# Ledger of designs, part 60: designed miniproteins, single chains

Each design is a single chain, and the fold is of that chain. pLDDT is the mean over its residues in the fold that is shown.

## One batch from the design tools (miniprotein)

Design m2062
Fold by ESMFold2-Fast:
Structure m2062 (fold): chain A 74 residues (1-74)
Amino acid sequence: MKIDIDAVLATLASLSREDLYAMARVLAHELRTHHPDKELGERLAERIEEALRAGASPEEILALVREALDTMNA
């Protein structure tokens, strides 16, 4: 199945910062466990987790999420 990236990002952008961060953590876990490119999934998960720990802006988190979802649709 193809992920509708624009729909996912629109939903995430409507969330509070706390809920966005929680969803980004779930995505990082999915990237580590279910990405078709295991090495790329691991790298993207690490980048998201680092950004979350650093308190990155919602815009930065959304950009990382978009990049990760784009690679999963390939």
Scores: mean pLDDT 79

Design m2063
Fold by ESMFold2-Fast:
Structure m2063 (fold): chain A 111 residues (1-111)
Amino acid sequence: EELKKKIEELKKKIDELNAQTDAESQRVRDRFLEAARREGKPVEEAATGGFSVPADLSKEETIELLRKLGFDREIVEALLEAKGSPAIDLEPRTREEFEKLVEEYKKKVEE
């Protein structure tokens, strides 16, 4: 019980530290979004939810599928790291193509 109480206090301190890093996360996000837009990469600010690894895929599988859509590994890793608010997501057409690739990949793995 004493150990459980100390763990809860540590979680509160972590939450406070995360709140203080919000401004830095915003700067990293904004720099990434500006760089991606400059290079014509199909990403945008999402009103709700950002790009995330599908529940049944690994990060590496997600990176390989996005590379088929013209995203370099470094861009995908930056997209997954830039989780500030508002979140960054794939443009709707690119997201639809990604979801289609995910379905085709799953069918091939299950066959």
Scores: mean pLDDT 68

Design m2064
Fold by ESMFold2-Fast:
Formats: C-alpha cells, sequence, structure tokens
Structure m2064 (fold): chain A 60 residues (1-60)
C-alpha cells in the first residue's frame, strides 16, 4: 500500500487526536481548550503526513 485514502487518513488522524485529548484530560490542571488545541494539531500533522497530495481537503 503506497498511500492511505483521504477517508482512511481522516480515520487515523481522529484516532490519534482522540488519544492525545484523553491523555491530556487525565491531568486536572489541563484546560479543555488546551486539550482541543493539541487534538487539532495532531489531526493536522497526521493528515499532512498521510495525505500530502490532498491539499484541497482543508477547504471542505
Amino acid sequence: MKELSLEEAIKVARERGDKVREDLLKDPNVSESQAVAAEIGEVLRTLAELSPNYELDRKV
């Protein structure tokens, strides 16, 4: 398999984002906005890594 489809990349990105959010929210000193920002960052990083040729996806 050379590249993941956009749908598969989104699924992987969401799973990684959810894990980051859950891990951060285990710490009572972490705010919800901080956890959400980390989740968004992980999703965007994963999508850029797995779907580098699908730039248009961010405009949907």
Scores: mean pLDDT 71

Design m2065
Fold by ESMFold2-Fast:
Structure m2065 (fold): chain A 95 residues (1-95)
Amino acid sequence: SSAIEKAKEEVRRILEEARRTLARLADGTPEQVAAATREAMNKLQELAYKYPESALIFSEGMAGVVTGGQLIRAGAPVEEADRAIERHLARAEEL
């Protein structure tokens, strides 16, 4: 459906922005990473509330943001966080 297609587009947009922000925060504080994660999560939650029929797609987006942020906070390479986000984007696209 067009609603599902729009949800996938929005998740991709938000996760691509989150990837860029988290890459810049690789040497940042846990508080900065948490703030960036919260910003992306808030955007995804607002969309999930507005489009509940696409809840599973936004859920994959939220999982991607949380996992990426946790990896950066744990000192994992940026490339590992990027791969985690990309896996969740791929799962959202399959829905």
Scores: mean pLDDT 87

Design m2066
Fold by ESMFold2-Fast:
Structure m2066 (fold): chain A 88 residues (1-88)
Amino acid sequence: SDLDRATQLIDEAVKLLYEGRFDEALELFEEALRIAEKIGDELLIEAARLGIKTVEAAKELGLDHPEVVELRIKFGKAYRKWLLEHAP
């Protein structure tokens, strides 16, 4: 399903982000955003957009930069909220 695909893309993008594979992580978050926009899921759109913003900031500032840590927390909260509403 589109939801299973979006979840798989986001989970892999997070893994790639922590491996420092920023361009690959960005591509997967952008694909997840396209799915989110297609289905019109506002929480998933917000999570995917925060994921994109986190990768872009990490690429410029590094994963441990305070601004990137704040974005990682915001992303995690948004994605967790979406999972609670859509995963059994």
Scores: mean pLDDT 87

Design m2067
Fold by ESMFold2-Fast:
Structure m2067 (fold): chain A 79 residues (1-79)
Amino acid sequence: SFLGTWNGYVLPDESQRLADEVYKLLKEKGIEVDYSDLLKVSETIVNRYEKGELSEEEYQEEIDRLLEDPESWLKKYGL
């Protein structure tokens, strides 16, 4: 259940694992979203890190914010 970087790398399934955690949190709150939309948001964040657009610290902060307040991120992405 590790999310984020390990020795500066992300796991191959990081986007899916992030989407799964966010989906679980939203479902517990009674908020319905399409899993494919959550996966696209997760892939966007992971890809920004892998392209060097986010530092390791900035990437971890984006994950922490998404897990702390997933509803705000959904609104940002039009979900």
Scores: mean pLDDT 77

Design m2068
Fold by ESMFold2-Fast:
Structure m2068 (fold): chain A 80 residues (1-80)
Amino acid sequence: VEIVADDESLRAFFDSADVNGDGVVSLAELEAGYASIGQTLSDEEREALAAADVNGDGRLTRDELLAARDALIARVGAEN
């Protein structure tokens, strides 16, 4: 499952990756979550996540993850 999945699936994935329940996830936690479902983060997904981390703290809230998905969808749509 990619971060461009629907809002509910992405929310469920975020909750799964947020193993300590603090409401934020690191890139490493997202990579681990993806690996658990047989997926890997692409360079494009990593770049979108980095762009959504506007304060550069290396952690993403659920809202930042949704923003990263929206940015990735916009980029993929522009390429198509």
Scores: mean pLDDT 64

Design m2069
Fold by ESMFold2-Fast:
Structure m2069 (fold): chain A 59 residues (1-59)
Amino acid sequence: SEVYTAVNEEGRNVLRDAFGLEGTSFTVEELTEGVKRRFGGGDGRVAAENLEKLGLIKR
C-alpha cells in the first residue's frame, strides 16, 4: 500500500486535528477512515493528493 509522511509541523497538525491520525506516516486506507470518521464520507486518496499539493505530506 502507498504510504504518505507529514513533511512539516503544519502537516502533522492537520493529520492529528482534522483526520485523527496521531502518527507521522499513514496509508491511503488509514486516511480514508479518518475522512469518513470526521466528515461522514470522502476518499482518502483525493485527500492525500490535496495535502501533497499543499506541501504538507509526501510519498
Scores: mean pLDDT 82

Design m2070
Fold by ESMFold2-Fast:
Structure m2070 (fold): chain A 64 residues (1-64)
Amino acid sequence: RPRLTEGSEEETAAVEAGDREVEIELLRRRKEDLERMRPDLDPEQREVADRMLEEIERKLEELE
């Protein structure tokens, strides 16, 4: 995690009240894209995709 130019916490706090719905939609779209591509990926890339899907699911649960 970069410590030089972080500042993202302030943006996250600001969007929490208003723009989290947009973030949820973006996460859902990324999940759908990964699920669609997953069967055509190499085994190594499929493992990475599984990890990314797990992270997206956790973020969606946190935002819900």
Scores: mean pLDDT 69

Design m2071
Fold by ESMFold2-Fast:
Structure m2071 (fold): chain A 68 residues (1-68)
Amino acid sequence: SMEEVRERLLRELREMARSMLEAGEPREHVLGVIDTALEGAVREGLLTPEEAEEIRRELERFVRELSE
């Protein structure tokens, strides 16, 4: 289902973001990778633009909370 796709993508992107930040990657680089993944998901019809924007906002807060 689309809900399962959304949940899996959010989980995978959170894991990726955490790993990258723990490795000392810049916040801007991490967010750029997230943006690329979400743009791809919208292009492939896996997410609506609105769903991608919601996930992007959640991940931006997550990244902000983990990074200084």
Scores: mean pLDDT 83

Design m2072
Fold by ESMFold2-Fast:
Structure m2072 (fold): chain A 78 residues (1-78)
Amino acid sequence: MEKAIETLKEAADRLLAAVTSPEAQQALRDGYERAIELVKEGKLDEALGAFGDAVQRAAQIDGPERLPELDLSDLPAP
């Protein structure tokens, strides 16, 4: 549980540093908050999906070439 939250926080911090659009930053923050809420509920699979969706949304706003590679496979399986 703790490792999943820590990994999501590190990924969110890296992505926020890479995007410049306030809309993309807000999408990442919203997705991160939703993912953490789902992790706390024991819904790891849904948390990974929600965070992945937020990353895709941010990429559509700010451009996919500006985002660092995100490896969600490092997070524990549900």
Scores: mean pLDDT 70

Design m2073
Fold by ESMFold2-Fast:
Structure m2073 (fold): chain A 87 residues (1-87)
Amino acid sequence: MAEERARIAVEAAVEAARRLGADVEAVERRAREAAEEALALGVSDPEAWAQLAGLLALEAALEAGASDEEAQAIAEAVYRETLARLA
């Protein structure tokens, strides 16, 4: 179910933001907007939803002051964890 996958991806991004000490409310708003856009485009693939969660975690990490390398590692971890939750 695409809507349930969207929910899981948003939850994963928000959890990552909370761990990073990022602005959780701003990340949740951004994640919901991105999920709504993905749903409108017909995205249903678990890998695509996991990638969205990873990209949102990347954005949150950079905003929290992480380096590009650190943010990439965080995004990869969130991608893998989210993919496991989706499948």
Scores: mean pLDDT 85

Design m2074
Fold by ESMFold2-Fast:
Structure m2074 (fold): chain A 56 residues (1-56)
Amino acid sequence: SEEELRRKILKEFNEKMKEIDAELATLPPDQQREARLKKMAEFNKELLKKIKEERS
């Protein structure tokens, strides 16, 4: 079910974001914003590909 898949992905995404935030906290403040945006964009693209493959 797409609803179950979406729920699992959302939970995984929330946990992953916590992990990313913890890693970004080791960087200087001026670099955190840029690094976060880059990681979020990359993760979002990968997530979309994963969703398409699992729906197939």
Scores: mean pLDDT 76

Design m2075
Fold by ESMFold2-Fast:
Structure m2075 (fold): chain A 65 residues (1-65)
Amino acid sequence: MPEVTVELGGSLPLEVLRATIRSHRGKVVILAPKEKAEEVREVGLEAAAEAPGATVEIREVEEEE
């Protein structure tokens, strides 16, 4: 299964992230700012539960500043 890394800066809507996880079979690694990581993790886990072929990993990244 292919692995995809998604950079979640400030422009990717969570609904697009959810749709991407549902349509992708395999591992999705999401890079999110530390203060948004918890929200992204919750959405990612919900989407992964709806797509049994997908696995989601959330990584916290530093703020731009």
Scores: mean pLDDT 68

Design m2076
Fold by ESMFold2-Fast:
Structure m2076 (fold): chain A 93 residues (1-93)
Amino acid sequence: SLKEKILETAKKIKEALVNGDEEAFQKYFDEFKKLVQEAYERGELTPEQLKKISELYKEFLEKVEEARRDPSIDRKAALQKIGDEFLKKLEEI
């Protein structure tokens, strides 16, 4: 299902993020956005679910940028936590 593909792609985004693989992160993020759009166009997501997912990935990107700007934190641990929270909230939508 598209929902399973969205969740699987989100897991790959987290793995790329934690491993510092910027090319894989961008690739999977672009794939994630396309899958979300396709699910919406097929009527598998409501407008409210689409809005929640869009707000969730904006929050995710902001937290990732904040973690990358702070040289005093354990960045890998922070990115792991940010990725886990993104997956948890996405699964609840």
Scores: mean pLDDT 84

Design m2077
Fold by ESMFold2-Fast:
Structure m2077 (fold): chain A 107 residues (1-107)
Amino acid sequence: MEERRRRVEELIERTVENLRRAKTPGVAVGIVELTIMEIESLLDDEAERRRALRRLRDRVRALDLAPAQRAAVLAVIDRALAEGRSASEIMRELFEPGIEAAIKRSK
């Protein structure tokens, strides 16, 4: 509904403002991961989630960020779009790669 669209736009704008204040790639990635999780919680439809993620990506591309921060953030968004994975799965892979590798090797 229109209220969900407005809340998604507000979330994206808040994320962009927080990214302007992020001092490290790790902090910037954390901000975007939380935003992706919030988008997933607000939207039930996969096409709407994908549209919101593309909107976030376009806003990040237009934002004057340090190259390393911008690259890290765009990688997280592009991975969410390409894999169709939840934010929690992406977060696990990025922040706990050793644990993920160990789990997959045990299978």
Scores: mean pLDDT 72

Design m2078
Fold by ESMFold2-Fast:
Structure m2078 (fold): chain A 90 residues (1-90)
Amino acid sequence: SKGEEEFLGKPLEKVEKLKEEIKEAAEEGKLEKARELLKEMEKFVKEFKEKLKEVRSKVGTPELNKKLEEVEKRMEELLEEAKEFLEEAE
């Protein structure tokens, strides 16, 4: 739905973009920039996961909870990939 695209889609897109920016910075040897972007990504993912937990506790249906869990897992996967890009460049 349009509301699901705004609530889940845009945050996921931001996390995907941050991963791409971290990869580019790491590949270019801009390690300080890559570290700062990784910190931003970690903070964003943490805050979004807290919001998802609140939504599940207050208004969660089984179908919504499954979608929220899938988005959370995808964000965690993207964060792990971003960390690997930085580790490989160091």
Scores: mean pLDDT 81

Design m2079
Fold by ESMFold2-Fast:
Structure m2079 (fold): chain A 81 residues (1-81)
Amino acid sequence: MKVEDLSPEEIEKLKKEIDEEIKKLGFNMSVLTPEQREKLYRLVLKYHVEKKESLKTAIQLAILELGLEQGRKAVEAFRKG
């Protein structure tokens, strides 16, 4: 099953479950921009729905992937200015 196959209601329900699990993991979502938060949800849904990972594992993988992208962009910004 692909993320695109999910209804808006199923996505909203999963986002709430993701928020609860992230809170339990001690990750502070408030430090993320709205765009970064949306990207995190999409990555978690990809790992959970398409890769069949548990929510906890999907969240950990999504946070790592988001962190690597943010680090890469920070290095590029530093190099340019």
Scores: mean pLDDT 74

Design m2080
Fold by ESMFold2-Fast:
Structure m2080 (fold): chain A 95 residues (1-95)
Amino acid sequence: SEAERKKIQSQIRALISGVVKLAEKTASKEKKEELEKLAKEVGEKIKTATPEEQIELAREFLKRFYEITGDEKIYKLGEQGIANIEAGKEVPSMA
């Protein structure tokens, strides 16, 4: 349903925002700009995506996040966040 799609969209957007916010505390200006561009790109795709497509987009976001930052700790937190969303669990605050 559209309500379920929007609920997942809200949770995935919060996850992406939280990942970027955590990385911004230690990231260089160049990496911060790359992460903000990535978040905007993924956020745009999420607007029209199904729940399943949104989960796939969130996983792709995390892969590219790891390529940009090398931050395994935040990457693992993001993977757990996606797993929690898929399981219908509350997502812990990341920031």
Scores: mean pLDDT 82

Design m2081
Fold by ESMFold2-Fast:
Structure m2081 (fold): chain A 66 residues (1-66)
Amino acid sequence: MYRLSMEDLAKLRELAERTEGVITLEDLERVLGDRERAAAIFAFFDGDGDGAVPVERLRAFLDSFA
């Protein structure tokens, strides 16, 4: 499991604030700037492997770090 820095958490919070519906791997790559790391983080959230993560799941995760 990859650890998220405070900078990554801030970027993910901004993504969650501006995104409606689902988050894709491309969204994570765009905000994090690192494809390999974005892929690893996406795989962690996409536990069922359907290729899409509900934004509510990301918000709940971020709230656990508040």
Scores: mean pLDDT 73

Design m2082
Fold by ESMFold2-Fast:
Formats: C-alpha cells, sequence, structure tokens
Structure m2082 (fold): chain A 80 residues (1-80)
C-alpha cells in the first residue's frame, strides 16, 4: 500500500543519511538516532510520529542539518 511505500522510502533515506554521517562526519549519536528511526519505520510504526521524534532528538543533540533533513522526509510523508 501507499503507507508501506512511504515507510520503506523514509527508512532507506534515514539509513543512507546515517551511513553518510557515520562514515564522513563521525557523528555516531546522530547515526544511532537515524538507524533506530529506520528500524521503527520497518516495524510498522507511524511514519510521521517516528520522523518528528527523530528530528526532535537530533535538534536536541545540536545536529540541525540532520534534523532538517528528517523534517523534510516527515513533511513528504504527511503529504503522501
Amino acid sequence: GSMERVRARAAQALDELADHYETYQGNEESAKILREAAKKLREGADPVEVLEEAAKKLRELGDETSARSVEMIAETARRA
């Protein structure tokens, strides 16, 4: 269904973002937040709720760049 596609695309985007930050910026805590969010999405959690929670945690960590990326994914999920 469309919701399964939304979750799959969001989870893939979060995994790719986590891999990028872990490999190139050494931000292990941001990568953990992103990977946990991707896991919850694959387990069937509400995509908007998971993404908004992840963005909040990233912003609290001071990672505004990752938080904004996740907020954009959440906005796409809300419109789908």
Scores: mean pLDDT 81

Design m2083
Fold by ESMFold2-Fast:
Structure m2083 (fold): chain A 89 residues (1-89)
Amino acid sequence: MEAEEKEALEELEKEFKRLYEEMNEEEKEIAKKFKDYLKSVFGLSETEAKAKLLLVYRYRERNPEMSLEEAVEKLIELEENAKKGILPE
């Protein structure tokens, strides 16, 4: 399982780096604040926070009318609701 775990981590880092390269300076600051929020409030690791940020970017790609800030806010609401045991549907 070590090789599979390492491959999954390398793919996550590679995908994150690719998306981060496409970000402007304002989006990078929002991404950093979002990761810091997830790590401080939910106790997530750096890898877990990066995985959540990738989900935000994938969601935004499917909804290009949404700003990065709007996508981040929606994911934070979903994480807060999950923590409180409130299911969105």
Scores: mean pLDDT 71

Design m2084
Fold by ESMFold2-Fast:
Structure m2084 (fold): chain A 91 residues (1-91)
Amino acid sequence: NREKVLEILREIRRKIAEGKLEKVYVYVPSLGTELTAINAYQVLVYEGAPKEEIEEAKELVQKHYGLSDEEIEAIEEVVKEALEEEKKEKE
């Protein structure tokens, strides 16, 4: 559900802008860069990173941003759906 994911991301951004939530950065070895925890999780899922790296980013996002299992799963599903659409266009 893309709408649910957009609402989650808007709430996170709103809380950061209001100073109610800090930006958390994580270094992603497979990408060679630092990203915000939420962006790291999305990018790792999109790039098909090792399961261990994806799970580590997922746990960090859930703990820091207080996301439910349903909310984090919705983010992962939207990213995987976008990947499937891109693969169909390239084949």
Scores: mean pLDDT 67

Design m2085
Fold by ESMFold2-Fast:
Structure m2085 (fold): chain A 79 residues (1-79)
Amino acid sequence: MEELRKKAEELERKAKELTSKAIDLGNQAQVLKKSGSPEAKERAEKLEKEANDLTDKSMQYFVEAEELRKKAEELEKKK
């Protein structure tokens, strides 16, 4: 049970780290879009794509962590 909780916590930590990075990239992309130059818009699109990829990966880690927490709770309730 404890091992499942620790694995869930590790995945949640990684997910939060990826989410923070995605937010930072998204904010940078928004600043670049406000500059109005074609070069800045191209860079903004690349940053937005990277941010979306990180968000998707973060969501997968959160889902996996939630499943591990549910398994740990089920095992604890059978005690």
Scores: mean pLDDT 82

Design m2086
Fold by ESMFold2-Fast:
Structure m2086 (fold): chain A 59 residues (1-59)
Amino acid sequence: SLEEIIKELKEKGLEKEALELEVELGILRIKSWAVDKLSDEELEEREKKLVEEFLKKVE
């Protein structure tokens, strides 16, 4: 889950990166709800892509 990924980053000492990911996910969720009107499925796909791209930068 996304919560598990964030927890793993914090446990590895990547607290700053974990916070940055949480902020980016929060912005995506707010924008998807308020502006884009995405379905739950579309939101999950965008969240997954955002997390995958973020993890490539921190690995």
Scores: mean pLDDT 78

Design m2087
Fold by ESMFold2-Fast:
Structure m2087 (fold): chain A 66 residues (1-66)
Amino acid sequence: MVVRVPVHEAIGNPAALAKRLGVSKANVRRGLGALVEGKADDETLARLLGAAAARIEHGELVVESA
């Protein structure tokens, strides 16, 4: 399953994204924190979010569920 969400909405409501991905809110907050700090490449972002793949496209966070 592919989840798309604007980055600003993901940052504003990490709990909603965690529910959509089936992961903990703590995992989403770690992934978004690394993204905001510019320290997450796509592979690191996917691991922190507990996803098979993750990337940023045109201001949207795109996540593929594991």
Scores: mean pLDDT 79

Design m2088
Fold by ESMFold2-Fast:
Structure m2088 (fold): chain A 97 residues (1-97)
Amino acid sequence: SKEKKYALIEKLLEKTGRSAEQIIEAFKLVDNDGDGKLSREELLDVLKRLGDGKLSDEEIEALVDEILAVFDEDGDGKLDYKAFIEALRELEEEKKL
């Protein structure tokens, strides 16, 4: 699902209008337990902030569900945002080709 990870990252960047750096920093800021993972509730909060009123609550919920379906590598219902950052770096390298 490398292609699904890339497609979802691009969709997130396009829908929020934010840079990769802004998304990464937002993930770090809401990681309250410092485990490198975001719960569904934390991910909803960060996407609402990044969307800055441009995304409906329904669109945000759909994005969260898609992100967890693709990036929940442990099956614990949380986003491993280290894996997200790694996929983002790989996508940036492929775009330079």
Scores: mean pLDDT 76

Design m2089
Fold by ESMFold2-Fast:
Structure m2089 (fold): chain A 64 residues (1-64)
Amino acid sequence: MNVLIEEFKEIESEVGPLRPGMSSEAVKNLQEFLLKKGFNPGNVDGTFGPETQKALIEYEKALK
């Protein structure tokens, strides 16, 4: 991950519409990305929980 802007844009484009309760590799990749940015998505298990949703929202707002 060399360019943070491209990394963020790609995740937002591909996984932005992810919903709570989803379970997939894309969710796990999102969780790992959020951890790298200092946001706690809860467990990095590929399940979209409320912690993952909150971390994603906080990350998006922090970049505004």
Scores: mean pLDDT 68

Design m2090
Fold by ESMFold2-Fast:
Structure m2090 (fold): chain A 64 residues (1-64)
Amino acid sequence: KKEEIAELQRKAALSKDPKEAEEYVKKLKELAPEDTNRLLTPEEIARLLTEAVDKALEKEKLKK
């Protein structure tokens, strides 16, 4: 399960389409309670992931 969460994090960060990135983040929120909730609240995890995705998308837009 942790491995699946890590995969989704990478896919969200690498996604060129904001709509697709949002779908991955939503999926992560559903899976976040598994072990991840032990370290951070689901809200904090989602917030960090959204921030990482936004940063990746900004970089992709710049280069395209």
Scores: mean pLDDT 62

Design m2091
Fold by ESMFold2-Fast:
Formats: sequence, structure tokens, C-alpha cells
Structure m2091 (fold): chain A 83 residues (1-83)
Amino acid sequence: SAKELKEKVIKSIERLKKEALEEFKTMSPEQAKVLLEMVVGAAEMAIATLYVSDPSISKEDYEELLKEVEKAREELEKAIEEM
């Protein structure tokens, strides 16, 4: 279902965020900024691909998932500022 698929995607975003935060501990701020852009870009591309390929995903679902990526981006950016 669309609900279960969204929950799975949100859990994947949370996992990617946690993995990036762990990698930041051994990185320079410059390296962490590149990793952040790579992770966010990959997540946004995956969500866009899902929206285009799966008719059960509504525009509202797509926008909700993009907002979750933006929240993750903000948390990762704050972590880099604290490095």
C-alpha cells in the first residue's frame, strides 16, 4: 500500500541520515558537505523515480517524502556546523 511504502521510504531516509552522521565523526567539514549533497541528491532522485513509476504514489505523497528529505538535510547541515 502507499502508506506502507511511505513508511518504508521514511525509515530509509532516517537510516541514511544516521549513517551519514556516523561517517561525519571521521570526516573534515569539507568532506561531510560533499557526502551530505550526495546522500540528499540520491534520496531525492529515488523518490522522484518512485513517483514517476508507481501510480499509487500521489503528488501529496511525493511532496511529503521530499519534506522528509529536507528535514534530514537540515539536521545534517546542523551537525556539520557543530564539527
Scores: mean pLDDT 87

Design m2092
Fold by ESMFold2-Fast:
Structure m2092 (fold): chain A 110 residues (1-110)
Amino acid sequence: GPAALTVGPITPAEVTAAAGAQVTVSFTVTVSGAAATVTSTLYVAREGSGESTAVATSAPVAVAAGASATVTLTFTAPAEAGTYWVWVKATGDDGTVAFSEPARLTVLPA
């Protein structure tokens, strides 16, 4: 059958960063059913804004059926101070999509 994807929680689940600072997060992608090549994109949205921005994308990672891979992504914190939601969209080469639980990012004035 087709691959099924699961994205584990983003670590750290709560981050405080200065505006424009580099932030590094990690998460695990698990593949079941069939092997998949998985690309992970990290999205940020300001709380209440209704807009999301892709801020980092992983290289494709080959994951065997029943295996998991840890993905680490670094992105630049938004320039505008505020509270943000951060989530991962994992996409398999077969078009399968999975999402992480959101993490919270608090951006302080620079």
Scores: mean pLDDT 89

Design m2093
Fold by ESMFold2-Fast:
Structure m2093 (fold): chain A 64 residues (1-64)
Amino acid sequence: MKVTDIGSMIRAAKELSGDPRASGLLSKISEHKVGVLDGELNRVATLDIEKEGDTFILSNARRL
């Protein structure tokens, strides 16, 4: 999924995680991987991230 801003990236990550615990917070794990956090900052899913100019591509959602 391609997103052009950080708010859209958060929404896409929540949707791809499929986890209702997702709070809308993301943590950087590496330059190619982000974690989806719950309201207590625990990771509930991970996603691969690629940057193309001003867009981000999110893929390979894995629920923890």
Scores: mean pLDDT 72

Design m2094
Fold by ESMFold2-Fast:
Structure m2094 (fold): chain A 85 residues (1-85)
Amino acid sequence: SNKDKAEELLKEMRKLIDEASKEMETLSPQEQVQKAQELLKKVNELRDKVYELAKGDDSLLNQADMEMGRVQGLLQYAQQLLQQS
């Protein structure tokens, strides 16, 4: 179903964010910004797909928005580190 596909995309979003978060701990501030920007693009594309598939499912849409919020937080943190470097 479209709901099952949206749930699989949410799992993919979470996996990408978790893996990137761990990788970023070992990167320079500049590399962290680049990684976070690339992650933002990928997660935004996945969120758009979730929005199309889970249309009318507020719970799934809210979960996708929360994951996007995590990525925005990672980018903000990386930008702050770069500015302080």
Scores: mean pLDDT 88

Design m2095
Fold by ESMFold2-Fast:
Structure m2095 (fold): chain A 91 residues (1-91)
Amino acid sequence: MDEEFRERMRELAEKVLKLEGKTELLEEYYEQIDATEITPAVEAELKLAEELVKNPEASEKEKKEMAIKIAKEVDPEHAKKLEESLRELEE
């Protein structure tokens, strides 16, 4: 399963870097992806990043709300930390 997640991370990096006009950073991102251990937290981050690419104009609050929803299914502890961060933004 690790290679499947790494391929998804590479596809996401290509999409994000093309949108930002920073395709010259692709090799550096690929090296980081190859060195990344695929944990539940990394899976949650990948799913969040995929949603952010679909909605690049989403606000910081909306991005965190998406992260909490995704993380809750993969890493409940990470979801709690994101919820606390959202509360700080509202205050």
Scores: mean pLDDT 67

Design m2096
Fold by ESMFold2-Fast:
Structure m2096 (fold): chain A 87 residues (1-87)
Amino acid sequence: SAMEKRKAEGRREVEEGVKESIEILNELFKFLDTVAELSEEEKREIAEAAAKVLGIPVETALERIRRGDATIVRIGRAELLKEEAEK
């Protein structure tokens, strides 16, 4: 009984955290849906953010974005949103 209660409480905390994470991810995905309409300036901004996270040259990140690498765009967008959300 005590073991079952502890498992239920732990699962509830994880489920609440997962629900909050899903809501945040859904908001992030809405921003990522605009990737196809990115200007060259926005691509550079995303490349700088992604390069900072990955420890790669900005020019390498920018080339990958121009080639349609959605993973680099997602990383850059996530970092930009994180920097904006810090304050």
Scores: mean pLDDT 69

